Designed miniproteins, single chains, continued (2). Designs and how they scored, part 77

Each design is a single chain, and the fold is of that chain. pLDDT is the mean over its residues in the fold that is shown.

## One batch from the design tools (miniprotein)

Design m6666
Fold by ESMFold2-Fast:
Structure m6666 (fold): chain A 94 residues (1-94)
Amino acid sequence: MKMSEAQVRSYALAMADGLVRELREMEAAGASLEEQVRAVRNWVENLAATLLSNLSREEAARILREAREHFLAKYPDAPAEVVELLEEVVERVE
């Protein structure tokens, strides 16, 4: 299904909110850093695939950066490994 840029951006930001909730629940349950990093990798790869199926590479990278910034604003204490992984995927999509 082809979505508008506004719909895709809204979806990406909602997905970022979902990831913050999931990671907080995982941390509360005592999940390891390795398990959290795997969850983030699955999340960001799925988001990148969805963006690339609807947008150009440049537009997908821009929205992925916006979603990353939104995530970090809501989870400023995110582990460094999570932050680095999000940056790696943004650079790979560009």
Scores: mean pLDDT 82

Design m6667
Fold by ESMFold2-Fast:
Structure m6667 (fold): chain A 65 residues (1-65)
Amino acid sequence: SLEAVLEEIKAKRPELSELLDKLVEAVRNKDIVEAMKIFQEIMPHLTESERTRLAVALGEAIAAL
């Protein structure tokens, strides 16, 4: 689910690819503080719908750690 949301955003906004990749890496490393910082950097570039979907997917991924 997180990967699907990220691929959709990357397709529409390829300039965010590096930040989205860093977000995935932070989650895989269980670095929640870094993941939240990157998410805050990404949020201003997203639509309200994209922000909601990414927030839900990120929360689920973190909860599964």
Scores: mean pLDDT 82

Design m6668
Fold by ESMFold2-Fast:
Structure m6668 (fold): chain A 63 residues (1-63)
Amino acid sequence: SMEEKLKEALEKAKEVGKEVAANPEKGREITQEFEKWLKENLTEEQAKIALEEMDRSGVAAVV
């Protein structure tokens, strides 16, 4: 279902955010690949929610 897909995307977003925080030099590449996956699997609105979770998790990982 779309709801289950969004839940999976949010869990992936948390891990991706941590990876970007750990490897800032590759942050753009990691983020772009994740954004592509989101666009292929979710609506634009759901993808935005997942990207916001990615950013939140990345910030939490460095504080």
Scores: mean pLDDT 79

Design m6669
Fold by ESMFold2-Fast:
Structure m6669 (fold): chain A 84 residues (1-84)
Amino acid sequence: MAEELRERMREALRRLSEAARRFEEYKEKDKELLREEAEVAREEAEILREVVEKKELLSPTSASAAGIGYAGAEVQAELIERAI
């Protein structure tokens, strides 16, 4: 479990960073593409939220980072959805 959770957290943070960068790259493009990015960002937020909820398997620093990532992914999804 601990190794699985660590790997999921690393992957979730990586995907969150990619989703945020893609949002900036594609914000001037077709709104359908932006909707897809919002959906990806929401999925990243859900994964990160699950990671945060499993606090006993995370260091305090990792838990804090995952929480910040979750909040960021939610904000990105909302910003994209409001732009449409």
Scores: mean pLDDT 66

Design m6670
Fold by ESMFold2-Fast:
Structure m6670 (fold): chain A 80 residues (1-80)
Amino acid sequence: SLREEASRKLIFAGAYLSFAIMMMYLDFPKEKILELLELGKKYAEEAKRLAEKAGDERLVRESERILKEIEELKKEVEEK
């Protein structure tokens, strides 16, 4: 179903975000962290699209939250 697919995409987006945060605190190369954030963003954008089609407002909100977190972290990484 669209909801199940959106949920799976959102789990992947969250996993990439969490991994990027961990890599940032362990001083991994900026380029690697940005690659993880870009992958997370793609999954979160797809999750939002599928959630909107499914009419699942909760999943849309969660996808938007993850997207905001990714963009904020991306700015922090790019400034360092």
Scores: mean pLDDT 87

Design m6671
Fold by ESMFold2-Fast:
Structure m6671 (fold): chain A 66 residues (1-66)
Amino acid sequence: MLEKSKELLELINAGDWEGVEKLARDLAAHISEQHPQFSQRLLEALKAGDYEEARRLAGLALPLLE
């Protein structure tokens, strides 16, 4: 859904990392069965405060949900 991609980018641009983390956790839960290594990387990036890496990984995951 294009709306989810736009929502994620807007949260990132606004610096609302609580919102990004919630959305990213939902993404990780959804794709963890198919892409467990990806979901692990995403959660680790969020824990480390590496928001550039988290942004990149979340962006790559959105097409997989659509």
Scores: mean pLDDT 65

Design m6672
Fold by ESMFold2-Fast:
Structure m6672 (fold): chain A 74 residues (1-74)
Amino acid sequence: SLEERIATALAVMSQLSEEVQRIFAQWLADELLAEAERLGDAAAVARARELRKQSETDPLGATVEALRLAAELR
């Protein structure tokens, strides 16, 4: 399930340094932004931009929200 994938990702990410957590969360947000732009989904673009901003201060929370957005985009 999505929740099981999120739990696994958080368990792995929490073992990494905060710097590496930020790098990963930023990368994921940027990938989702590119995908949302390709799909022409303005709401998803806005969410991806917000996740990119969140990744600087709350990389784990940003990762959770990014995985949810990725599931919605298919």
Scores: mean pLDDT 86

Design m6673
Fold by ESMFold2-Fast:
Structure m6673 (fold): chain A 63 residues (1-63)
Amino acid sequence: DRERIEEAIRRTAEELGLSPGTVGAVYLMVEVLGVPQAAAARTLGLSVETVRRALRRVREELE
């Protein structure tokens, strides 16, 4: 649920040195809205590698 997702976002943000808002935006754009990783990276001012790492880590935290 929302609480579990919020915790996964917080842990990912701490590990990667990003804000929880940035990781949350990555998750929302790519996993919920289906935006391509490259487009999410451009919108958020991140590298595609950072987007991929954030998504992988959030997925791992949700398992």
Scores: mean pLDDT 83

Design m6674
Fold by ESMFold2-Fast:
Structure m6674 (fold): chain A 82 residues (1-82)
Amino acid sequence: SVADGDALYARGLALRERGDFRGSGNEFFLSGTKFLLARDYDKAIESFNLGAASFAEAGDARSEREMRFNVRYVKNAKDLDS
């Protein structure tokens, strides 16, 4: 749900502020997934972009690439729904 996505997004921001970039990336990944399922494509894109940034800060290049793939996927899904 959007409410679940918002809660996960807030947790991602809090973890990022505390320097837990890996934890932040994981919460933004889950947030983006919840927004995607709710068809809130703009919030899904924002969440996956913040996830990519957090995984980059954590030095996790694989998870960063996965988040960037998710952004492209959501952009395509948004275009097909427009």
Scores: mean pLDDT 91

Design m6675
Fold by ESMFold2-Fast:
Parts: sequence; C-alpha cells; structure tokens
Structure m6675 (fold): chain A 69 residues (1-69)
Amino acid sequence: MELVKQAQELLKKAQQAFQQGNLDEASDYASEAEVLASKAVEENPDDEKAKQILDQSRQLLQQVMQQIQ
C-alpha cells in the first residue's frame, strides 16, 4: 500500500507544520496527502485507513484556510 503509506507520512508532516504555525508548509503537505489518499480510496473504496487519512487531510486543510481568513 504505497499510496497509503506516502499519504500517512505527508499527513504527519502537515500536522507537525500546523502545530509549529507554518501554515504554508502545512497546506502543501496536507494537499499532497489528500491527493494520494484520494487515489488510494479510488483504487480500494473499502480501505478504511485511506479514507481516514483523506478525511484528516481535508480537515487540516480547512483549519489552515480558516486561520488565513
């Protein structure tokens, strides 16, 4: 599950950047995690871990956008 592993690693980087207040870096990593997790869900719609990463990536992106606005 290469896509799921890559998405998880990117999500962790995005979460760390967000905690440090680096919104640009958090947005970049979360966007990449969302793309990879979305592809993983398309390949296997029953992959709960991929869905979880996708949801968390989208939630983090919304939080970043709310802090910028």
Scores: mean pLDDT 83

Design m6676
Fold by ESMFold2-Fast:
Structure m6676 (fold): chain A 80 residues (1-80)
Amino acid sequence: DEKAEEEEDLKLVEEVRELAKEILEKLKKMSLEEQKELMRKYGAHPSVIEAIDESLRSKYAELLAQKEMAKRYEEEERKK
């Protein structure tokens, strides 16, 4: 929409979507314990993890993927 309509920008968005789908697929095949561990790895708060249910796990996986990508982008930006 804004100025960030470059080819490389579109590829970045695709990468985020791919990561979110991968996380979701892994969550589907994992037990609740494994899912909580994965979410903790991405920096989710324990209270939020305790409240998570099947109906919300897909949306949460997407949020976790976005957060991870944002963190990695910030780390690179810090390097300048």
Scores: mean pLDDT 63

Design m6677
Fold by ESMFold2-Fast:
Order: sequence, then C-alpha cells, then structure tokens
Structure m6677 (fold): chain A 57 residues (1-57)
Amino acid sequence: MSPLVQFLELVFSRRTVIDRAATTAWLLRETDASRAEIDAALDQVIARHPDRYRYAA
C-alpha cells in the first residue's frame, strides 16, 4: 500500500463524513501529491471501507 493510502486510512479512521472536494484541496495544500494521485488514493480507501464513508456536498 502506498504511503498516501496508509496516511488517508489513518486520517479517515477518525472521520465519519468526507467532502471529496475539500479533502482533495486539503491534500493538495498539505502534500506534494498530484490531483490524480489523490483521487486514486481516495478511491482505494473508499473501496476498502465502502460502508464507512459518506460524501458531503
């Protein structure tokens, strides 16, 4: 598992709602990852925990 995916799983273990746009903007500010890398990592985390995550508008 990539370090970004591991980091996101740790962070999101403490969150019940994920705003995808706000999360992407936050990661672009906090990390050097590209938008495509962030989207791929988010998709992996959600795929592993589909019953736990919700998106807010």
Scores: mean pLDDT 65

Design m6678
Fold by ESMFold2-Fast:
Structure m6678 (fold): chain A 81 residues (1-81)
Amino acid sequence: SGIDELLASMSDDQKNLMIELAMIERISKTHDLDPDTQKIYEALKARVNTAEERAAGEYMFDNTESDRVYQMSMKARELLG
């Protein structure tokens, strides 16, 4: 699929940012974000701004084991400072 080809071409850093955005967007629909997470969310939206990357991030979040999602989330937060 087009998503699989896109993901194969992307850096690990980009994938980490995309999956973190997808996770935070999912949480934000049912829960208020704390100020630190809100700041991260705004930074992620600035860096992951294409519809294709957002769709790929949601696909990864839904198809990745929770332990791996957690590791990718931590790496994304390290990239944002």
Scores: mean pLDDT 86

Design m6679
Fold by ESMFold2-Fast:
Structure m6679 (fold): chain A 66 residues (1-66)
Amino acid sequence: MKKKIEKKAEEEAKKVAEKKTGLPARASVEDGKVTVEVIDPPQDQIDKALAAAKEGEKIAQKIIDE
């Protein structure tokens, strides 16, 4: 059930990024790799948004690796 695991990973990654930043986020899984993008972060929050996205990716990647 690869597709079910991918959707679960996307959902968790998005939740983590949105919770950390308070901004909308988008998550996708391609070839077992989780990618998270925070949408339109302010210039002074870009680094924090990237860190939050990476945190979400780390958590979701753990779901994929299982």
Scores: mean pLDDT 77

Design m6680
Fold by ESMFold2-Fast:
Structure m6680 (fold): chain A 82 residues (1-82)
Amino acid sequence: SELEKLLKEIEKALKERNKKKLFETINKLLLKYGEDEKAVKALLDIISKYFDTEVSEKLVELLALLLENEGYTEAAEILKKY
């Protein structure tokens, strides 16, 4: 599925430390699947596992701030709902 491809691209971008590709792909995922709680949870699980942290309100707030800093304001607002 397209969702599975986007999640794999996020994992690859994290491994390669490609910040631009990471946030571009997160933006695409949130704009298309931001209303799908399972998709957003899968995204947060990938991010939390990579940074050896827990899925928490603080992680959501930090990721939303990083998205806003990259100019992805709509994706950040979608994420803040979680």
Scores: mean pLDDT 84

Design m6681
Fold by ESMFold2-Fast:
Structure m6681 (fold): chain A 74 residues (1-74)
Amino acid sequence: SQEALMSETLQRAEEMIRAGAPEEEILAYVLEVAAQLSPELQILLLGFVASMARDAGLEALAEALERERDRLLA
């Protein structure tokens, strides 16, 4: 289900952030999964990961995810 994919992706993104994975790798992974989701779930996924990135001090990643989210909301 899309809900299960979203939960798995949020957990994996948190693990990648905690492990210090490159921001570009995290971004690529999240965008690849987002493309498989409905627009509504894409917006939620991008928003949640952007929030996690900001809390971790990964400003470039957070800004990139927020730009993609804003593009979907326009």
Scores: mean pLDDT 88

Design m6682
Fold by ESMFold2-Fast:
Parts: structure tokens; C-alpha cells; sequence
Structure m6682 (fold): chain A 95 residues (1-95)
């Protein structure tokens, strides 16, 4: 079990990653960034997969830096992956 302060840090990192991906997928400014990345990587799918991996790594790294806890970082990685998968599913369902 993690301390309450660590759980709050984990949740904030997960929420930040999910909100960042929502901004990329659901705003005109974000979609511009997505299209630029898709041109570099060869497809929208590759661009979304690349952004997901970057956001997971960033969230996990931020929690590790803030808490010094590998367990908290690992929990953040798993929860961020799940949260971003829900955002990607919602994006696919709207199109």
C-alpha cells in the first residue's frame, strides 16, 4: 500500500497525461501537432502510439522524481497506460 501523499501525486500525474492527450486529440491546436507528428512517423496510428509512450514515460518519471518510489512510478505507468487507452478509444468512437 502507498502513502496518501504518494497516491495524490500518482493521480495528478495520470490526470495530467490524460488531459494532455485529450488536448492533442480533441482540440484544433492539438490535432495540428498530431498531424505534424503523423507526417514525420508515416501514420496517425504511429503518432498516437508515440505520444502515448512519451506521456506514460513522462508521468512515470515525474512520479519517480517527486516520490523517490519505484513502486509509485510503476503504478503510475500502469494507470497512465489504462487512462490513455480510454482516451484513444473515445477518440476512435467519435470518428
Amino acid sequence: AMAAQQQAIVQAAVDQAANTLRDILFTPEGQKKLMDLARKLGSIRKAVEHLKQQLVDQASGDVLAATGSQAAADQTRAQTQAALDKVILEYGQRL
Scores: mean pLDDT 87

Design m6683
Fold by ESMFold2-Fast:
Structure m6683 (fold): chain A 96 residues (1-96)
Amino acid sequence: MRKEFEKKLEEAVKEMEPEAEKKAKEIEESGDKEKGLKEVAELLAKAYEKAGLPKVAEVIKESIDLDSESRRKALVEALIEDVEPEIAEEIEALEK
């Protein structure tokens, strides 16, 4: 059911993985966690957008300044909007 999205997301993540790893290392070396977190979020958003999840990509960019609970809720809502109803039901079942 989610095989198409999962494969596209895996491909996009693998493509961005070297850049994300390099950015994570730069964050560790610079100590600027806020700037680094924003740069990593932009890379993740780009990967999700390429996978066909534009609402998730938007929320990732905007959620940096949100608390953990609000961020998680916004991401779940965006994911439900971007995926097919069957995939959304599967995700909801896994969260319970």
Scores: mean pLDDT 67

Design m6684
Fold by ESMFold2-Fast:
Structure m6684 (fold): chain A 99 residues (1-99)
Amino acid sequence: SKAEEAERLKRELLEFARAMFAQAAELSQTDPVRGELLVQLTLITVTSELHLALKQGIVSKEQVKETLEEVLAIARELAPEFTELVEKYINEYLDKLEK
């Protein structure tokens, strides 16, 4: 069902974000430019997958917002130095969804 697909996608994307943000935080200790790039690539991947799922009718706009709020929470936990970048990216993405 679409509900099962949505639940699986959310789980996979949150696991991906957790792994990537942890790696970005570790990487940023020696190479902050590459750490930031990994955060940006993570956000592009997560939002691209959510956008595709939204277009396919697998997820709603509200489910996209809820998933991205959890992605931001993971960033605050694991990569606090990148929180402002993550928050700005998510806010700009969500603003575009409302248009």
Scores: mean pLDDT 90

Design m6685
Fold by ESMFold2-Fast:
Structure m6685 (fold): chain A 80 residues (1-80)
Amino acid sequence: MSYKEKIDEIIKEFQEFAGEIVEKTTDPEKLKRLAEIYKEFVERVNEIIEEGKKTGDWEKALEKIKKEAEEAKKQMEEVA
């Protein structure tokens, strides 16, 4: 399904972005904050996907995941 494929694409793009920031970060406290942001993003995305499965509203799920990825990327950039 196209919505699920697009959600997977956004998650992959976020993982690649997060990996790049982590690779450039050597400060242990910053790495801990980056890991927390990443964990919160994954948990929130899983909640949105489960709601999407329950409601069938994949368009809403996709838009929510896009917003979560944008906010998480911004937070990670501010930490790095």
Scores: mean pLDDT 83

Design m6686
Fold by ESMFold2-Fast:
Structure m6686 (fold): chain A 94 residues (1-94)
Amino acid sequence: MKAVEEAVERLEENAELSPEERKVIKELLLKAAEQGFSEEEIEEIVEKAIELMREKKLPPVAAVVASILSIMGGNEEASEEDIEVGLELEKKVK
């Protein structure tokens, strides 16, 4: 999907992604798209992830996971629980 490829490229411009992180992020975004997330929602996930990386200093996989959960929950900001789930997944990628 073009939106997913563009999303990964945008994340790489804001953070240095390892090959493992890039693979996991791409798989997460593709799965979100398969579950009915629109191209605009994929873009919103990446925008929120970049913000979390800049403001909360979250690692890339954690930021993407927290952003997906936030959008699924209809929340404007990622909760402490969303961040915790993201950080647990980040640990498994490394």
Scores: mean pLDDT 79

Design m6687
Fold by ESMFold2-Fast:
Structure m6687 (fold): chain A 62 residues (1-62)
Amino acid sequence: SIDELEQEAQELFEAGKITLSELVSIRSQLGVIDIMRAVHMPEDVIEKQKQLVQEEIERLKA
C-alpha cells in the first residue's frame, strides 16, 4: 500500500540510508498517486506509478 511505501521511506531516512531530498521526492510521488486515485485515473496507470516508486526505493536500498 502507499502507507507501507511511505513508512519504508521514513524508516530508511531515520536509519540514515537515504537523504532528506530522496525522502521528499518519494513522498511527493506518493502524493501524486493519491491525486490520481481522487480523479479516478485507470487502476493500471495507478499500479504502474506505484511500481515505479517501489523500484526507486529498492534502488536506493542497494
Scores: mean pLDDT 84

Design m6688
Fold by ESMFold2-Fast:
Structure m6688 (fold): chain A 82 residues (1-82)
Amino acid sequence: MMEEYRKKAEEYKKQMEEYMKKAKEYLENGDISKAYEYLSKANRYGAKYYEYKTKSGEISEEEGEKIVKQLLEAAERYEKLA
């Protein structure tokens, strides 16, 4: 079960990084709206990454909850701006 949580965390981290890369490409091309859309998606996958890191015991519940909340708030903010 812990091993499955670690594997899920790695999968979500990879998705987060891919969406962050796409956001950067859109920013460089001046497509701010699409950049914000991809930043929102990246932050949502980042929240899933830290959720599963918390479940795996790699980070405390207190720290994980705080990080997840911050990432979800950032995602909502970028979604509103897109």
Scores: mean pLDDT 86

Design m6689
Fold by ESMFold2-Fast:
Structure m6689 (fold): chain A 78 residues (1-78)
Amino acid sequence: MKMEKFTVLNLKTAGLSEKQAKEAAEIVKKSVESHEDVGKASDEAVREVKRRFPGLSDRQLIIIGSNAVGLGLAKLRE
């Protein structure tokens, strides 16, 4: 729950709407939970967010991938 709030805030700062940021944060969380490999988690998160929101810029997709990497690294430390 707390990490999702930070992801939503980061994505809103990147120019996503609150609804887009919440849905993207949920996609990032599920991708990280589905993959032990941080790179695969990032790739899946970016792919799924792009599928859901095809109008997002490359910069916004990079920020989404970076958030997935950060969450994946945090998961490995648990």
Scores: mean pLDDT 79

Design m6690
Fold by ESMFold2-Fast:
Structure m6690 (fold): chain A 55 residues (1-55)
Amino acid sequence: MELKIPEEKAREAVRLAARGEGTLDQIAQRLGISKEEVGAAVRKALAEGKVSEYL
């Protein structure tokens, strides 16, 4: 999983996505990252078993 963003932004993207706090595009726009980076952050959290911590 390739992330070109700070870990803090990746974590925030996962948190927002997991809570349904907007679309992937809205989250990407809010954090100043790409929609692809939001998706990558979510996949990384899933692989690490951390998604349940955000739900």
Scores: mean pLDDT 71

Design m6691
Fold by ESMFold2-Fast:
Structure m6691 (fold): chain A 89 residues (1-89)
Amino acid sequence: ALIDSTDPEELKEKLIEALTKVPGIDEQMARNIVYNGELTEEQEKLVEEVAQTHFTPSALKLMADYLRSEGRSLRLATVLYGVANQLEA
């Protein structure tokens, strides 16, 4: 089942959990991606695959809006919006 929650903090933790299962990403790297918005080009592609595979479009948009409101992780928010828009097309 796809992840669909109305709690943005729960969605962030579920994204961290999903990212830590990707080869080459440990928990510290996943937390830096989600909480600090630190993304390499390779990590952006992995985030896109994880988001597309595990999350609903509504969950991705809610998480992206929350990240933007925190004033951090603007690049991550942009990636999540992009995936959500592709899934709704």
Scores: mean pLDDT 82

Design m6692
Fold by ESMFold2-Fast:
Structure m6692 (fold): chain A 63 residues (1-63)
Amino acid sequence: AAEEARKLGEQRFGERGGWAAELGARLAEQGYSPLEAGDEAFRRFGGGDSGTAAILGAKLAKE
């Protein structure tokens, strides 16, 4: 899930988006909601796309 999330995030949002999506997937595996994962990624990476990429990665990990 985390590796797939990184690839998807990188394709849609660039390298930083890949990092944020991977983080989101890992946080979801730890029990974080997609919105909580998005907030954490926004704090760590900044920018509008980081939160969106992390939410996407978190949702992918739950499916």
Scores: mean pLDDT 78

Design m6693
Fold by ESMFold2-Fast:
Structure m6693 (fold): chain A 108 residues (1-108)
Amino acid sequence: NEELVLAAARALIAGDFEEAKRLAEEILRSVIPDADEIEVEIIDENTVFGVARSEKNSLVLFLRISATVLPDGTIRAYLSLLIMRKKEDGRYEILVDDPVLVLEEPLE
C-alpha cells in the first residue's frame, strides 16, 4: 500500500517514531493478515524495520522503510520486502525478494 509507505516516511521525517512503527505494523498486517507475531523497530533516524511471522503458513516477512527529503522538498521513501517460507528440513525458501521500491511525494 503506497499510501501507508508514504505516511510512514512522513512520520519518520517528522520524528514521530511511534506513528512510523504503527504504520509499519499496519503494512505487515496487510501483507500477512494471519501473523501471530509482529515486531517493529526504529533502527536509525530515517528507517523503520519490521518482522511478521505466521506459524500457520510457516511464513516470515521482513520490511524496511527508509525516508529522505530531497533538495526540492520532495519526500522519497524506500521500501524493501523479503518474504520467506520455512520448509520441513528447517531451511527457508525465498518467495519474494524486492530489494527497493521508491515512492516520492511533495512535502505539504
Scores: mean pLDDT 80

Design m6694
Fold by ESMFold2-Fast:
Structure m6694 (fold): chain A 84 residues (1-84)
Amino acid sequence: MMEEELLKAGMINLLGLRYVEEADEEEVERFGKELEELLKNKVLTPEDVIERLAELLGLSEEERKEIEEEARRKVEENKAKAAA
């Protein structure tokens, strides 16, 4: 359960970093604030955020799977670092 939550957070972070590289700083800050507010009020799920960011970046289904795989790998690496 917690692993799926960490995976989703990792995917949002990776997609967010890619979006930050493509959009201007003010646009990124405004979008980030909107997402924080929507998530805080439980209007959007983490899955909705991932889908929206992927759409904004124009990612294919294959590219989305690559992001998921990268996020899963990073979660595993971080757990390994914390444990041993």
Scores: mean pLDDT 71

Design m6695
Fold by ESMFold2-Fast:
Structure m6695 (fold): chain A 58 residues (1-58)
Amino acid sequence: DLDELLKHPEDPESFRRAMLLHGVPEEVVDELLASGKFDPKTLRHSVRLLVEHLRRQG
């Protein structure tokens, strides 16, 4: 689940796959991963916003 990855998003490949499986477009995932590096603060913030948005639309 995304919650597990959000706690420890250490491997980018697994993180990317989880986001794609949850319906996040690959373009958005690539942008999150390419926007500098895996900053836990920045990455968690962006992912949390996306997950919340998808959750509300589901």
Scores: mean pLDDT 63

Design m6696
Fold by ESMFold2-Fast:
Structure m6696 (fold): chain A 77 residues (1-77)
Amino acid sequence: MVEELIEKLKDKDPEVRKEAAERLGEIGGAAALPAVPALVESLKDKDKEVREAAKKALERIGGPEVEAALEAAKPSL
């Protein structure tokens, strides 16, 4: 299930990508950890609603793994 949702985060349709991010957030916790790198990439999505859904999903998953992934994704000065 999580693997299918990770694939949907790369769908051509922004509504599908938004739904995938929302569902990953609903799963939450350790079960959704494999999706964290893909959700971090979705924070840079062209569609504003997809970016908002990815942010909310990462907030719901939470934990040190999410913090580390966000730290790694920020630009170096």
Scores: mean pLDDT 78

Design m6697
Fold by ESMFold2-Fast:
Structure m6697 (fold): chain A 103 residues (1-103)
Amino acid sequence: EAERELAAAEAILLVLEGAPEARVREALERAGLDPAVYLPELREALAALPEERREALRRIAEARLAGGILLAAERDGEIITLEADPATATAEEVRERALAELA
């Protein structure tokens, strides 16, 4: 994963966990994003999401930071999350499994 993508995942996780604003700004800067523009937009976007969607996004961010793969899919109003160990699964295998489960 690109360093900027990991920093963006960190910023999302920090907002969802209620971390101090200074830490979120530092993560956004490492992601190459202007905190003055993106911090209020990120907070508003996350606050507008239903609880289940925020929880799924939190899991995705945590998996990215841990080097894992997490897929989230919406089916008939439910959020389905799939986790994979990056040491034992390829992105293709995770995608195939997700498509099979959603069929």
Scores: mean pLDDT 65

Design m6698
Fold by ESMFold2-Fast:
Structure m6698 (fold): chain A 113 residues (1-113)
Amino acid sequence: MEEVEKKIRQMEFDFFQGKILEPVEPVDPELAERLYQAGLEALKAGHRLTARVYFITAALLGHPHLDARVAPVGFFSLPEEERKVIIELVSEFLETRDLDAFHARAVAAEKAL
């Protein structure tokens, strides 16, 4: 949990320093793109929490698209309950790499909030 929160804080800091315009290279480009595309589909469906979880995870994995890279901006202005859920979901995914479980949990969390 603390590692994900630290990375989100660093990404928000990098945004305010203008580093969002600097090139980034994902460690797993295919996985980062899959997360980004899933975020876009969630956003089109009106699933705002699910989209945010996907975009933050894609950004943490180095997805270069601006929409993913700005997702951490304003994270610490969200309600505490929402921040906790996002951190827990992202942390679990980074440990398991199970996209199906990640999606199911994100959708369930959105319905609960």
Scores: mean pLDDT 80

Design m6699
Fold by ESMFold2-Fast:
Structure m6699 (fold): chain A 80 residues (1-80)
Amino acid sequence: MPSEEEIEELARKIAEGAVNVVKFAAEHDKRLKVPSEEQVEEIFRETFEYTLERLREDPFDPKVGMEAVAFAEEKYLRLQ
């Protein structure tokens, strides 16, 4: 089993990827407002916490990446 530190690092990388996917989509869809830097940081923080709890339950869950993207997207859409 990976260490707690390795799980935290993996969660951070997954959350960063998820936020980047959402940010890229927002920047290329004229119907969406681009989030501020502060809003991006808030979405990242919440997505990181969500991802960390999922990985603590099952560090090898192949769905965590896709679920992190969906979580970040929902948070972003609430800022519209």
Scores: mean pLDDT 81

Design m6700
Fold by ESMFold2-Fast:
Structure m6700 (fold): chain A 82 residues (1-82)
Amino acid sequence: GVVVPKSEVRELLLENRKYVSEEEIEAILNSFPGETVDVAELIALLLRAARDYDEPGKVTPKAKDYRALAEILAKKYGVPLE
């Protein structure tokens, strides 16, 4: 898969976030060992977080934001959404 420095994706996610907090982004990035992330695995975690914020009959602002961040990563790195 595509592997990138945490610093690069951190800047991208922080620049594009709206409702997802900086602390939530750091918690997700800290779940990866070392100084790099696999982009497909990061996308999968963001989409999982979106599902955790979904409510029946409602799309929450955090769920929308997590999906938007996953889409930005997918487009930038040429990785499919899963």
Scores: mean pLDDT 85

Design m6701
Fold by ESMFold2-Fast:
Structure m6701 (fold): chain A 89 residues (1-89)
Amino acid sequence: SQAEFDALVEAGVAQIRVAVDIVILKKKMEKNIPLSDEDIERSKKHAEEALATADRLLAEFPDSPEIVAAAQTVRDGAEELLKLIEEAK
């Protein structure tokens, strides 16, 4: 359905946003560059928004294996990003 397609696109966008922040944080850590307050605030916001999106999609589309898998991937990425933020403290 159109709603299922839109849900997959929304999950994909959330996954990409989280993945970009993970790359930025990891590259700064590799080069021993301190994380800025902006890096932390942006990444935390994106992770929290991704978790909210994943939880909503799992609730709205529990019977769609593709959406469930996509939402789980988004959740995993958001959890990895939050863990990186905690490790930077």
Scores: mean pLDDT 90

